# Designed miniproteins, single chains, continued (2), part 103

Each design is a single chain, and the fold is of that chain. pLDDT is the mean over its residues in the fold that is shown.

## One batch from the design tools (miniprotein)

Design m7573
Fold by ESMFold2-Fast:
Structure m7573 (fold): chain A 94 residues (1-94)
Amino acid sequence: SLHPAQQFLELLKKKLKELGLSEEEIEEALERVNKVLNKNVKTSLEEELLKELGDILSPEQAKYIAEAIATGKDLDEAAELLANAFKEYFEKKK
């Protein structure tokens, strides 16, 4: 019923909450991801993820997440991967 991109955002929010991130950290993470997903681009989703989240994601991780969103497969695993990457990012920022 939901578009895969919308399902991914809902799963990501759930995973970020489960990892104990603050409301402000969750909002920042979701805004960054939503910025990628809302682009009407001639470039690939993988390229847009690397442009916005290259400080958080490796090229291999960006490809995996892009393929999950494009196919609607492995969305839970992709959301968990990205949520863990954000947790590490916010921990290093402290």
Scores: mean pLDDT 82

Design m7574
Fold by ESMFold2-Fast:
Structure m7574 (fold): chain A 66 residues (1-66)
Amino acid sequence: LSEEEEIEILEALYLMQVTLAAKTGSKEDVEKLAQELIDRVEKSDLPEETKERIIQAIKEAVEKYK
């Protein structure tokens, strides 16, 4: 897998986790999970543009289930 493909898979997995939490858990659980995922992305060695994109996607997914 290329780095770009690995990033796409990671983003998809994070969005799937947020979606699953939204369908099965409380809003508090979704927000907590989203913050944990954002923290992981921020601590990673990914390019800043990539971090911003993934974080934005997570935030949008949370807002969708608000």
Scores: mean pLDDT 78

Design m7575
Fold by ESMFold2-Fast:
Structure m7575 (fold): chain A 68 residues (1-68)
Amino acid sequence: SAAEQIIELILSDPVLRSKVLESEELQQLLEDLAKAKNLEEIKTLTRKLIEMLEPSSEIKERLLALLK
């Protein structure tokens, strides 16, 4: 699923993975994303994750591409 690919991309990056491990709010957002039932929920949660994680432009574009 798109949600699984987004979670994998975030956790595959050492910097983003570290930020998730240090933040209960980011951990909760990833759990909510894993449980998301429709594309609009996935989009909303992914945009919140991008805002909080502040990934590189390359990773941000790859995350947004998974929502198309």
Scores: mean pLDDT 86

Design m7576
Fold by ESMFold2-Fast:
Structure m7576 (fold): chain A 74 residues (1-74)
Amino acid sequence: SGTNSLNTMYNTFGSGMSSNITRTLGSSNPSTRNQSMTYMTQMGGNTSRTPMMSIMPNLSGRTRQRWQRMMQQL
């Protein structure tokens, strides 16, 4: 599953994968985004914050607000 893949990537490659994961988290699939964000928080924490912030200017409306709320948990 996508969740297991993201967890494996974090465990194997560490924070080096955060930019690729952040790109995936930008997907239009809310389920995938929520699962990925949970794993990013648990495995990468603050290490993922900067890449997540870098996509913020390209987001709008509810999607941007959700990104902001999730980053507050990092």
Scores: mean pLDDT 56

Design m7577
Fold by ESMFold2-Fast:
Structure m7577 (fold): chain A 98 residues (1-98)
Amino acid sequence: SSLQQLIKIGQQQIKLIEEGLKNAKTKEDLLMTIASALSLLDYMKEFLSPEQKAAADAAMAEAERLAESEDFEVRKKAVEMLIAKARELLAYLQQQLS
């Protein structure tokens, strides 16, 4: 199913985002990682309830605000927040298949 494919892609993409965070050396590297995480959350929104979509939109907006900072640690926090939200949403989607 499309949902099963999304879950598989989501799991793989989260690992790549975590690797991007681990390997980030510059604040610009973190912007690229934030962009990847935002793209994943946007892709997942098609499978979410209206309430979950609103929560995802709020998390994405917050991460975009944090990304405007020139501080490496603030941008790192944005990536960590997006990873946590992606994992949360992925767990809910997996539960829908059970």
Scores: mean pLDDT 87

Design m7578
Fold by ESMFold2-Fast:
Structure m7578 (fold): chain A 114 residues (1-114)
Amino acid sequence: LDETVDAILAELPAILAKARAESKSGTEFYRAVFEALRPRLAALPVADFSKLTEEQKQEIERLAILSELPLEEVEEVVGRLVTLYLLRPEAFRAALLEAGVPELLDFIEKLAQQ
């Protein structure tokens, strides 16, 4: 698990930066990010979303609509990103800031609170 986490974090800035550079819209960006990360995150457990606020649930639903991906697939990837953040918060923050995607960092940090 630790080796998998470290490998994902090492690849994360390049994956996000590439998606950002090649995408012309938020839809293209989030679709590219989720499709690239889904197989890489597969070994990580999905964070427990049963206690999310209605506002947090609506934010995930809006992200699914924006990416034009099934809600279940977006919930899975987002839940695994929350797990990655909880395991390595400083490295995760550094990776997303390096990639120039502070909006995704803010989103994941909000979901990781309580």
Scores: mean pLDDT 81

Design m7579
Fold by ESMFold2-Fast:
Structure m7579 (fold): chain A 62 residues (1-62)
Amino acid sequence: CEDAEDALSSAALKKDTASVKDAAKSLVSCGHADGVLAAGDTLLSTGQVSLGDAIKTAAKSV
């Protein structure tokens, strides 16, 4: 779970949508779905629409 959090943060900083999706799925599988969805909502509200959509889509696919 720690590795997935680090991967999500790193991927978000690099704006790597594919890595963001993989990290988000891993976090949801670890039981951190609420945190992942909250992060997606924050990105959507701050104008990072593509990253926010990617995270929320990945979270829902788990």
Scores: mean pLDDT 77

Design m7580
Fold by ESMFold2-Fast:
Structure m7580 (fold): chain A 82 residues (1-82)
Amino acid sequence: GSPLEETKKSLIEYLEEEIKKYSGEARETLEEVREAVKKAKSLEEIRAAIERALAASTDPRAREVLELILLGIENAIEVLSS
């Protein structure tokens, strides 16, 4: 598949497993990011969705998950844009 399709699939699978571990605000934040990833048309749209979620959340558990994902997406964008 395309790099976008492969990234979306892997990220959705990762988010679904993480969502199972959390409840309340942390879970809601990760579920919102999962839905944004499903609708994203580019890696840049995925990055923007994660950045918005990080700006809106102070829950350390959700933030840790989102920061790890953001690092991965930023690296993918850099490598593919070179």
Scores: mean pLDDT 83

Design m7581
Fold by ESMFold2-Fast:
Structure m7581 (fold): chain A 69 residues (1-69)
Amino acid sequence: SDIAEAMLDIALGVSRATNQPLSPELAVLVAKDTGFDPESIKRILETARELGGDVAEIEKAIKEAIEKA
């Protein structure tokens, strides 16, 4: 939904502004709200990589959430 896309934009914007990558739990939550949209997942993972987050852990958490959806 448009709201889920706006919420993702805000979450990633705050992440960049605070220089804190999204936690795996929050990454799953915002990805799920977009319906696990591939472009949204890509943005989450790219932002985590840029901020030095654990990209592999975040990606694994999202994949496990997709399998349960």
Scores: mean pLDDT 83

Design m7582
Fold by ESMFold2-Fast:
Structure m7582 (fold): chain A 78 residues (1-78)
Amino acid sequence: KQAELDALRAELAALNARAEEALAAGDWEALLAEVRRRAEVLLEAAKLEAESEEELAEAEAKLEEALRAAEAWAAAAR
C-alpha cells in the first residue's frame, strides 16, 4: 500500500510539471488534460488511503473543485 501511494505521488509530481509546461506554453487544452489526469490519480490514491465511502466522497469533491478552478483559470487566461 505505501509503495503504491509513493508511486502515485511520484506520478502526481510528473503531472504537475507537465501542467506547468502547458501553462508556460499557453496551451490551455493540454493544461486541462493534465488536470483531468491528476484528478484520476488523486482519486486512485484516495481509494488506497480512504477506509470509508465518506472519505472517498470528500476526495472526489476536492478534485471537482480543483478541476473547476483550472477551467476558470483557462477561461480567464484567454
Scores: mean pLDDT 69

Design m7583
Fold by ESMFold2-Fast:
Structure m7583 (fold): chain A 64 residues (1-64)
Amino acid sequence: SMGDLVRQAVDTLKPVMEKTLSKEELDRILGQIEEAIRAGDYVGAFKLLSEAQETVRERILEQE
């Protein structure tokens, strides 16, 4: 399902997110994505995932 595809993408990114984001930020982002999936809002779920990836990218670049 589309929800399973989003969850698989989240699982792939999760280790990098755990290293770059605070626990509070991670829990909030993961909670919002899961809420969107439960609501059937897969476009919203992918948008939230994309925003999380951008935040991770910015944090990594700031460390360089």
Scores: mean pLDDT 82

Design m7584
Fold by ESMFold2-Fast:
Structure m7584 (fold): chain A 64 residues (1-64)
Amino acid sequence: MAAELAAEGERKIAEGDKLLAEAKKETDATRYTALALRGIGLKIEGYLLLKKAGIDADFAEIAK
């Protein structure tokens, strides 16, 4: 269902935002890189799920 895809997309974007916030607090370069890459990946995956659900999501808004 499109509603399920939209809910999943929103959740993945929120998880990505949390990981990026944690990455900004991280002083270890390896941990920072791992958290940042995972956070970005979740935001991209969430964006793709929203697009698949038929939502015309603005990537620039999600990338903030």
Scores: mean pLDDT 77

Design m7585
Fold by ESMFold2-Fast:
Structure m7585 (fold): chain A 67 residues (1-67)
Amino acid sequence: MKEKFEKFLKDLSEQAPVLREKEIEWAKKYTKNKSDEERVEFWDKRLAEIAEKYGEDFKKYYEEMRK
């Protein structure tokens, strides 16, 4: 999970630098104090929204992270 999440943040920073700062801060705060279940829920929502905005190609990466 950790490596996939770090790649998500890296990809996010490349696609949307401004959004990256807020998403990284939110993700670190949210996932630090949350269970695996809540982590999955968080990135499911965030990745779905980002994939929808940034295109279908990103959905392929999102699907791999979900597994």
Scores: mean pLDDT 59

Design m7586
Fold by ESMFold2-Fast:
Structure m7586 (fold): chain A 66 residues (1-66)
Amino acid sequence: MPLTEEQRQQALDDAVTVALIALRMGETPEEALNLAVKLLQKRYGLSPEEAREIATEAVEIVLESL
């Protein structure tokens, strides 16, 4: 089942925060993506596919902001 709009926004915000910290600390975009996926699976119980969708969006947002 899809997340609620509020839950999806919170998941995206958390993924953006993790990706931003990882990239600022010198991690690669691929490493930042993997960290965001892991966070989303642990915190929100998302499948690998759902976590990857949100994490990809988060990494793209952060890369556009750098």
Scores: mean pLDDT 82

Design m7587
Fold by ESMFold2-Fast:
Structure m7587 (fold): chain A 85 residues (1-85)
Amino acid sequence: DEELLKEMKEKIEERFGKEFIEEIKKIIKEIAGVDEKTAEELAFQFLGRKVLENPGKFDEKEKKELKEEVKEKAEKVAKSKEALK
């Protein structure tokens, strides 16, 4: 459903802003060692879950906490890939 995906992305951009989404995407790409498309998909999945958990706007403190959480999750992905070699 292309329309539903577009609406979800627009809601995420409204909640967090494009700059923050790009920061999350960069963290996932650099730490987890995934390509740009995979990093984008994982970023929107992560932030989409946060929108569902908290329907309000995110402040700068909450955004900082989300960056730390995504970094930890990306590090776990990197370790899992190494263990599967």
Scores: mean pLDDT 76

Design m7588
Fold by ESMFold2-Fast:
Structure m7588 (fold): chain A 82 residues (1-82)
Amino acid sequence: SMVDKILDFASKVKNPTIYIPGDDTGQKLAKEVSSKFPNVKVVLFGTGPDALLKALEEKKKNPDSTLVVTNSSHLRRVERYL
């Protein structure tokens, strides 16, 4: 699952950064990740298209980062920019 992939990523990187959308699902996931993995830097980004694009650009600059997709509308938006 996506959660399992996030946990695997966080276990392999010393100072991992995770970009999570600020929707309800993303906020709950961010809280869970922060409580279980205090070494993980969680960055919440806005649900708008410009905020997603900016998060993708920031991810590209940080090899110790990953970006999470929480819903199908958000997935379609990511696919458009990849």
Scores: mean pLDDT 71

Design m7589
Fold by ESMFold2-Fast:
Structure m7589 (fold): chain A 65 residues (1-65)
Amino acid sequence: SLRERLERLIEELERLKEKVPEELQPKVDRFIAGAREVLSLEGPVLRVALREAEELIEEIRKILG
């Protein structure tokens, strides 16, 4: 489900946060908090949160090399 996928991406973001530059940590923290709130929702809002999580993870991976 979209919800289970978002939960897994949140867990990945929490793990990646340990490796991200200090300046990026607040952005990751705020996203995780917002995404957790969206987990109780359905439809387009959940789909948008999934896309944003995937984009943030990709951005972090590019920074980490």
Scores: mean pLDDT 80

Design m7590
Fold by ESMFold2-Fast:
Structure m7590 (fold): chain A 71 residues (1-71)
Amino acid sequence: SEAEEVQKKLDELIAQGLSREEAAKKVLKEEFGIKDVSKWPSPEELSKILSFDQQNVLGAYYAAGEAEKRS
């Protein structure tokens, strides 16, 4: 599925040393063409470009990365 392809790319970036937050932002920028990733896009902005399943995978990785920074 498209969500599985996104998850595979995220896991490859994390294996290369990126945080979950950095990997999620990089995928949005490079795979989905979102130019400004300085903040996480709104669900409304993401829904114009990404499927629901892709949004859930990317959002989960971003949220996990943000939580790790705050612990």
Scores: mean pLDDT 82

Design m7591
Fold by ESMFold2-Fast:
Structure m7591 (fold): chain A 77 residues (1-77)
Amino acid sequence: MEELRQKAVEAAREGNVEKAVEYILKIVEEKGDREGTLALGEAQQALAEQGKPDLARELSQKYVKKLNELRKKKREE
């Protein structure tokens, strides 16, 4: 668990928002929405501490979009 969270935070710090979202979605798949939301919060906090609020916003938006797409696909099947 900690390894995936750390990878998400590190990817976000590197500006790789897509990779960060992928790690967070993997946490959601393995542990559920609550743990994924916590990982998202940790990555956003790390970006805010670096003075990168635009990337924190982009991370949140991309995560929500991909999560909703996954939920919609499962409901339509």
Scores: mean pLDDT 78

Design m7592
Fold by ESMFold2-Fast:
Structure m7592 (fold): chain A 88 residues (1-88)
Amino acid sequence: SLAEKLRAMAEEYAKQAEEAKDDPEKAELYELAARLYQAIADGDAEAAAALLRRAVDLAVELGLLKEEDREAARAAAEEQARAWAAAA
């Protein structure tokens, strides 16, 4: 099932976060991915939305997204997270 695949991906990313302890930014990204896939697999739309909002904030902090686009991107991420959690 999709939920089983997402849980397996969460476990893999959690392991990658532990292996990336020498690179704090990379470790944080893997940990965020692990938590996101777990939340989607569990159907936890609110947790998934919060994690995707954090991913948008990190994208702005890393210069991958402009500050002026943050609010729109956060809103889009929240809607996407709710859709993914409902589908799992």
Scores: mean pLDDT 81

Design m7593
Fold by ESMFold2-Fast:
Formats: structure tokens, C-alpha cells, sequence
Structure m7593 (fold): chain A 110 residues (1-110)
């Protein structure tokens, strides 16, 4: 599944962060970014990049990839909406964060 692949890629990246392996981190990120360049709707790659950039504190890039993920998913994924909401909150856009959180809650009630 796309979620399983994204989880594995994020875990590998976090492992490289813990080990201090900056080269492996860069190479893995470049590989995933290349997949998005080849297939802009690669849901697993988009989720992995959003999560990776969020874990590094690059909130602007995390936002970009989570927004692309939501577009690729047709705008209705509760998990992606929650992740994007948290990123907007951390960026100081509280209104947008609240709008996204409400959308996520509405999708969970179905």
C-alpha cells in the first residue's frame, strides 16, 4: 500500500537522522523527490516527503508536499488534512489550520 511504503521511507530517513548519516539522508530524499518529479501523483512519495520535511522542521516544504498529497487524493484524506493543519498551526496560520482540522473531522464522521 502507498501508506506502508511511505511509512517505511520515513522510518529509514529518521534512522539516518539518529545515526547522523547526512549523506544517506540527502540521497534518500533526492530519490523520493525524483519519484515525485517522474510521477507528481505518487501518493507514497508525497506523504514521505511531507513527513520528512516536517521532521526536519522545514515547515514550508512540508506544507508544499502535503498540499500536493491532498490534491492527488482528491481533497478528502483525513490523515493528510490533519498533518497539513498541524503544519499551518506551526507556521502561525491559525485560521487555515482550523479550516483543515474541521475538514478532517467531517471526513472522519463518514
Amino acid sequence: SSSSRATAEVLRYVGALIDGDEKERRELREEIEKRVAEDPNDVAALFALGSIYRSEGDLKKAKEYYEKLIEALGGEDSSALKQLSDVYEKLGDKKKAEELRKKAEENEKK
Scores: mean pLDDT 80

Design m7594
Fold by ESMFold2-Fast:
Structure m7594 (fold): chain A 69 residues (1-69)
Amino acid sequence: ETPEFIALLLELEAELARERAENPDLRSAVVISLSPANEPVVQRFSARSPEEAAAESAKFRELAAQLEA
């Protein structure tokens, strides 16, 4: 994997750790995938309710379908 991609992963991990420390009740996640063109796809998810979590999951599934195509 490219050094730039690894650096981005480390930055996102640090940001996620800070958010979790500030808001333990916040349901958040970061998903990073590489497309067939070797382009990083980054999606941040945050939800404060089960309904929001379901909506964010739907967005992720849509992105995953695009990556698969």
Scores: mean pLDDT 59

Design m7595
Fold by ESMFold2-Fast:
Structure m7595 (fold): chain A 72 residues (1-72)
Amino acid sequence: SEMAKREEMAKKLREEIRRIREEIGVPSAEELAEARRLADEVVQRLGLDPERAELVRQQAIAGVLLLKALEK
């Protein structure tokens, strides 16, 4: 159902993030820490459960990688 579909999407997102990392390189520890802080802020403001929180965290990491790609 919806949860299973979101989990499958999260798996695909993780694979895309891995491919982008291989192409662009790994974000710095500072960049990843900032992405996690922003994700945690969203999670807290929206009161998200752990499963949704993980999706938000994955999206934040993907966003950092995509921003790095746009710089090239």
Scores: mean pLDDT 72

Design m7596
Fold by ESMFold2-Fast:
Structure m7596 (fold): chain A 66 residues (1-66)
Amino acid sequence: SSQIQQLVQEAQRYIAEAARVDPGVAARMGKLLQEGLAKSSTPDGVQYLQQVKQEIQRAADEALAK
């Protein structure tokens, strides 16, 4: 659970940064995080959540670079 909490906290930081420049991207990323969390109860859920966090980080970096 601590690993899941850390991944969520990191993802939320990227979403908050993206929200400052592009609220639409932030909303999409928030939905992606919700989907990742819904799958976190499966055996591969943590690995999936790690991939979701990486995608959120990438999207935030792209939004901030504009």
Scores: mean pLDDT 80

Design m7597
Fold by ESMFold2-Fast:
Structure m7597 (fold): chain A 63 residues (1-63)
Amino acid sequence: MEPLTVHEYKFKDKDGKEYTLKSTLNEKGELVSAEIYDKDGKLISEPTTDPEEFKKLVEELVK
């Protein structure tokens, strides 16, 4: 029995556009999935379970 924890974080890119980063963690704090949505709620990144790949996706949007 491992409850999933969902976190939503809003950030802005270099042009001031808002995105929502949604991450799902298991009870152990391991990343199950991560998605990035644009301001209109459209998925702009494919889901990933790799924390390093997720970090790169966020860095590419906000650099």
Scores: mean pLDDT 70

Design m7598
Fold by ESMFold2-Fast:
Formats: sequence, C-alpha cells, structure tokens
Structure m7598 (fold): chain A 67 residues (1-67)
Amino acid sequence: SDALLEETAKILAEKLKEKGVPEEKIEEALKKPPRQAIVSLSKLALESGLSVDEVAELVNESVEEAR
C-alpha cells in the first residue's frame, strides 16, 4: 500500500541518518514517490559506505516497523 511504502521510506531515512548518510541527500531521495524513494535511499546508503548486508537489514527492519 502507498501508506506502508511512505512509512517505510521515512523509517529507512531516519535509520540512514543515524548511520551517517548525509541528511541533504536523504532529503533529495524523499522528494521522490515512495517506491523510488526507498530504492534511492538504498543506493545512497551503499554509496555512503554501508555494506549490502547492512542496507538489506535496515530495509527489512524499516518494512517491519512500518507494518
């Protein structure tokens, strides 16, 4: 649902901010529609030095918290 995706993107953004991903880049990603925002946030996390495993865990946690 759109509501689930919107909440997931917001939770993921907050988790990435805690991990040191630049806030300005997170804000740019969040301007996109929710599905694209989640994809862009995941890519941004990888580009910011997080491992694939860390990004996958943060995405899964964000989806679960949004439920």
Scores: mean pLDDT 84

Design m7599
Fold by ESMFold2-Fast:
Structure m7599 (fold): chain A 67 residues (1-67)
Amino acid sequence: MSPEEVKEIAGSVPGVDEEQAERIAEAYEKGGLDAAIAEILRLNREGRLSPRAALETLTALSKAHKE
């Protein structure tokens, strides 16, 4: 999975904006799926991402990482 695919997947989730999708993709580029998950959880803890959007993004990325 590429950072571009991560950005597209995250950006497709309702409640995830373009800046949030970019941050998640940057985390993936630096540290892979674990870093992307950590960034999603950080955004949720800061109140920038709803629990629903965080869970949907985590689920979508986990499914896409299966190859």
Scores: mean pLDDT 83

Design m7600
Fold by ESMFold2-Fast:
Structure m7600 (fold): chain A 60 residues (1-60)
Amino acid sequence: SVADENARISELAVELHRRGLTPEEAKAWALEQGYTPEEAELIASAVRAIEVGDADLAAR
């Protein structure tokens, strides 16, 4: 389902962000792994959302 696919993309984005990849690097990685350009954009967007969330929280 679309929900299952979105959950998978979110989990992958968390892993890539933990590895220190930027959204642009995550997109390039996804394309190298055989993801479609559309899926790669979704992964990059998810990584970007995590970066924004981390910046907004600024928690100790």
Scores: mean pLDDT 78

Design m7601
Fold by ESMFold2-Fast:
Structure m7601 (fold): chain A 84 residues (1-84)
Amino acid sequence: MEEEKKKVLEEAFEAGNRLIELYREALKHGVPSEEERRRLEEAVRRAGEAIENIKDEYKRAEEVLRIAREFFAWLEEVRARRAA
């Protein structure tokens, strides 16, 4: 549906920008662990490959959103453990 597609596009744009911003900060200031750095680098690389290889805008957004969501779900779990 139109609303569902719009939400996916908006969420993918926001998640992709958050991922890139976090990656830029990691390059300047580092990250708490090497595993966090490696996973962040892999997520950015996969998102970039999706942007290059997927011509359909909606499918591209879905793939970028999936990649970003997987990374941020892992990151939230790790951050929760550090806060405990």
Scores: mean pLDDT 80

Design m7602
Fold by ESMFold2-Fast:
Structure m7602 (fold): chain A 60 residues (1-60)
Amino acid sequence: MELTPEQRRLIGLALRFASKGLPSVGPALARKIAEFIRALFGVEVPVAAVLAYARELEAE
């Protein structure tokens, strides 16, 4: 699943706010992140894409 540069930037920003203090992002939090992106930026991102990108970031 390929994310646009804009989607990757928005997910990264949302993760900084939503996952503060959490060791990993689960499906429920990935759904909330997708909802935040849609509410704030009007961009629709698949929950699966948010989860995949969070796993990529967790790998560091």
Scores: mean pLDDT 67

Design m7603
Fold by ESMFold2-Fast:
Structure m7603 (fold): chain A 109 residues (1-109)
Amino acid sequence: NEESLKKMYEEAARKARELAEKYPEVKDLLLEMADYALEAAKNVTKEGEEKRKAAEKKIDEQLAKIKELDKKVGEEAKTALTSGLFRGLAESSGKFVEELIAERRARES
């Protein structure tokens, strides 16, 4: 589901930007990582797959640089990205459940 994948990357970007406000020393790396997550969000179609994979690789490269500068901040950044991805998935799943409930009610009427 392209909408689910898009929301996952958008939430990951938001979490990275929140962390950038907390850690000025690595703010530029965290903001660049957020920008790559938004690039991935724009490329969730089959035609965008190569650009999405390139953006994902860039996210991994930025995360590695953060870990080299501060291992604890690097682990927190990884946790924030993972949390953002799961939150985006949950938001998309909620809409799908609403659609299933509406379809069921239409069949009962």
Scores: mean pLDDT 75

Design m7604
Fold by ESMFold2-Fast:
Structure m7604 (fold): chain A 85 residues (1-85)
Amino acid sequence: STMDRVMEAMSQIRRIIDMLDTGFRNNNRTIIRAGVGQADRFIPQVDSVIDQARRDPSVPQSMVNDLISGRNDLRQRRDSAIRSL
């Protein structure tokens, strides 16, 4: 379902952010590069899920907004990570 895709996307965003946070905390450039690579591949997929969720009336607008916020947070953290490399 669209709802399952939204929940999966939110979970994956959190996983990538946690990876980047771990890389920064441990000053581990290999983990940071891996997190950036995963973010670059995943952000377009999140954008697709957002488009699907916007068209599905069964998905609450608050959940769409949460997904957009998560996507923007992931992008911001990815951009910060690039500057640290």
Scores: mean pLDDT 90

Design m7605
Fold by ESMFold2-Fast:
Structure m7605 (fold): chain A 94 residues (1-94)
Amino acid sequence: MFTFDTSFASDSLEDLDKYIKVLENLRKKAEELNDPLGVFLQDLALAEAYVQRYKLTGNEEDKEKALKILDEALKRFPGKLSETYVEKIKSLLE
């Protein structure tokens, strides 16, 4: 574990938890609007948020969730550009 030596409380885990909930709501709204690009962009952001939480906590479940979201997102919105964004987020796990 590491400790921040800042005079301000950075509750990055709480912020990530709130951000994930916001992204889940935005993804649902994009699905309701039949916006496949919007759904894809929220999936990318959600996967990156899970990667960030995994890096902070070491929770393997978050890594598995991120990878699953990325794989499913690419199946729903395939393309060379989509593949590039997915691989960029996957590289954060290395």
Scores: mean pLDDT 77

Design m7606
Fold by ESMFold2-Fast:
Structure m7606 (fold): chain A 66 residues (1-66)
Amino acid sequence: MLPEINKEDIVSIDKEKNTATVKLSYAKKKGLKVGDQVIIKTDKDLGGVVSEIDEEKDTVTVSIDP
């Protein structure tokens, strides 16, 4: 089962870049690594892949499938 990222764990979504910024605390709890597939739970379910983990900024960037 793919990890599901709920609204409370989402910092922002950039629709132009098809990216979502997620809390690092969620990524650590789920053991996420760059290249992992995830589901972003918004008004509809969006598939994505972890593209970057920034421990200094406490953020994770997810590339959303178009």
Scores: mean pLDDT 80

Design m7607
Fold by ESMFold2-Fast:
Structure m7607 (fold): chain A 86 residues (1-86)
Amino acid sequence: DKAWQVLADSYRKVYDSILELAEEGIKAAKELGDEEMAKKLEEYKAKLEAELAAPEVDYKAFVAAATSLLLLSSTAIALLEREKKK
């Protein structure tokens, strides 16, 4: 169980980077006027926060939420960059 605690603490450190990317993704989605994408990003962020607030991190649930958040955040940022290419 101590090995799991060390792993969970490592995931909590990664959380800050994922959270920062999520905030940038939400901002990008809002600048694009894509309210549905912003809503989905907020939902994935909430799921990730819920997993990290648990006494023991569910690795599979954490990875699923983090992957969805990373993919959608990156998509929003890329779409905003294309719009600014005018």
Scores: mean pLDDT 75

Design m7608
Fold by ESMFold2-Fast:
Structure m7608 (fold): chain A 114 residues (1-114)
Amino acid sequence: SLQEKFIKLLEELLKDPRVEPYIRTMLEKALQAAKKSEEDGKKALAELLRVITGDPHAEKMMEIILERFGEDGLLELVKHLILSTSFDPNDPKDKEFAKRYLYAKIEADALYGP
């Protein structure tokens, strides 16, 4: 389930020294929420995406990514966004995750407006 995979990701990220201190506090709160219920976990994941991206459509983008790329596709993107220190346009991996993000953003903006 998304809840179980999200909990596993949060536990892995909390052990990663590359995670910034302010993000670590947010990950700890998200882990507590995800352990309470699937609904609280989804809300925590949407809030984490909103804070990281600054995008007002983060919750809608999460739904679009889940439909197009699945649970693993969403969580891989979240992990990349948390651990990336800079974007390299010549790195195929950074390019792939940027395309995934942009797909969801364009779709959400088209469906829900600015």
Scores: mean pLDDT 81

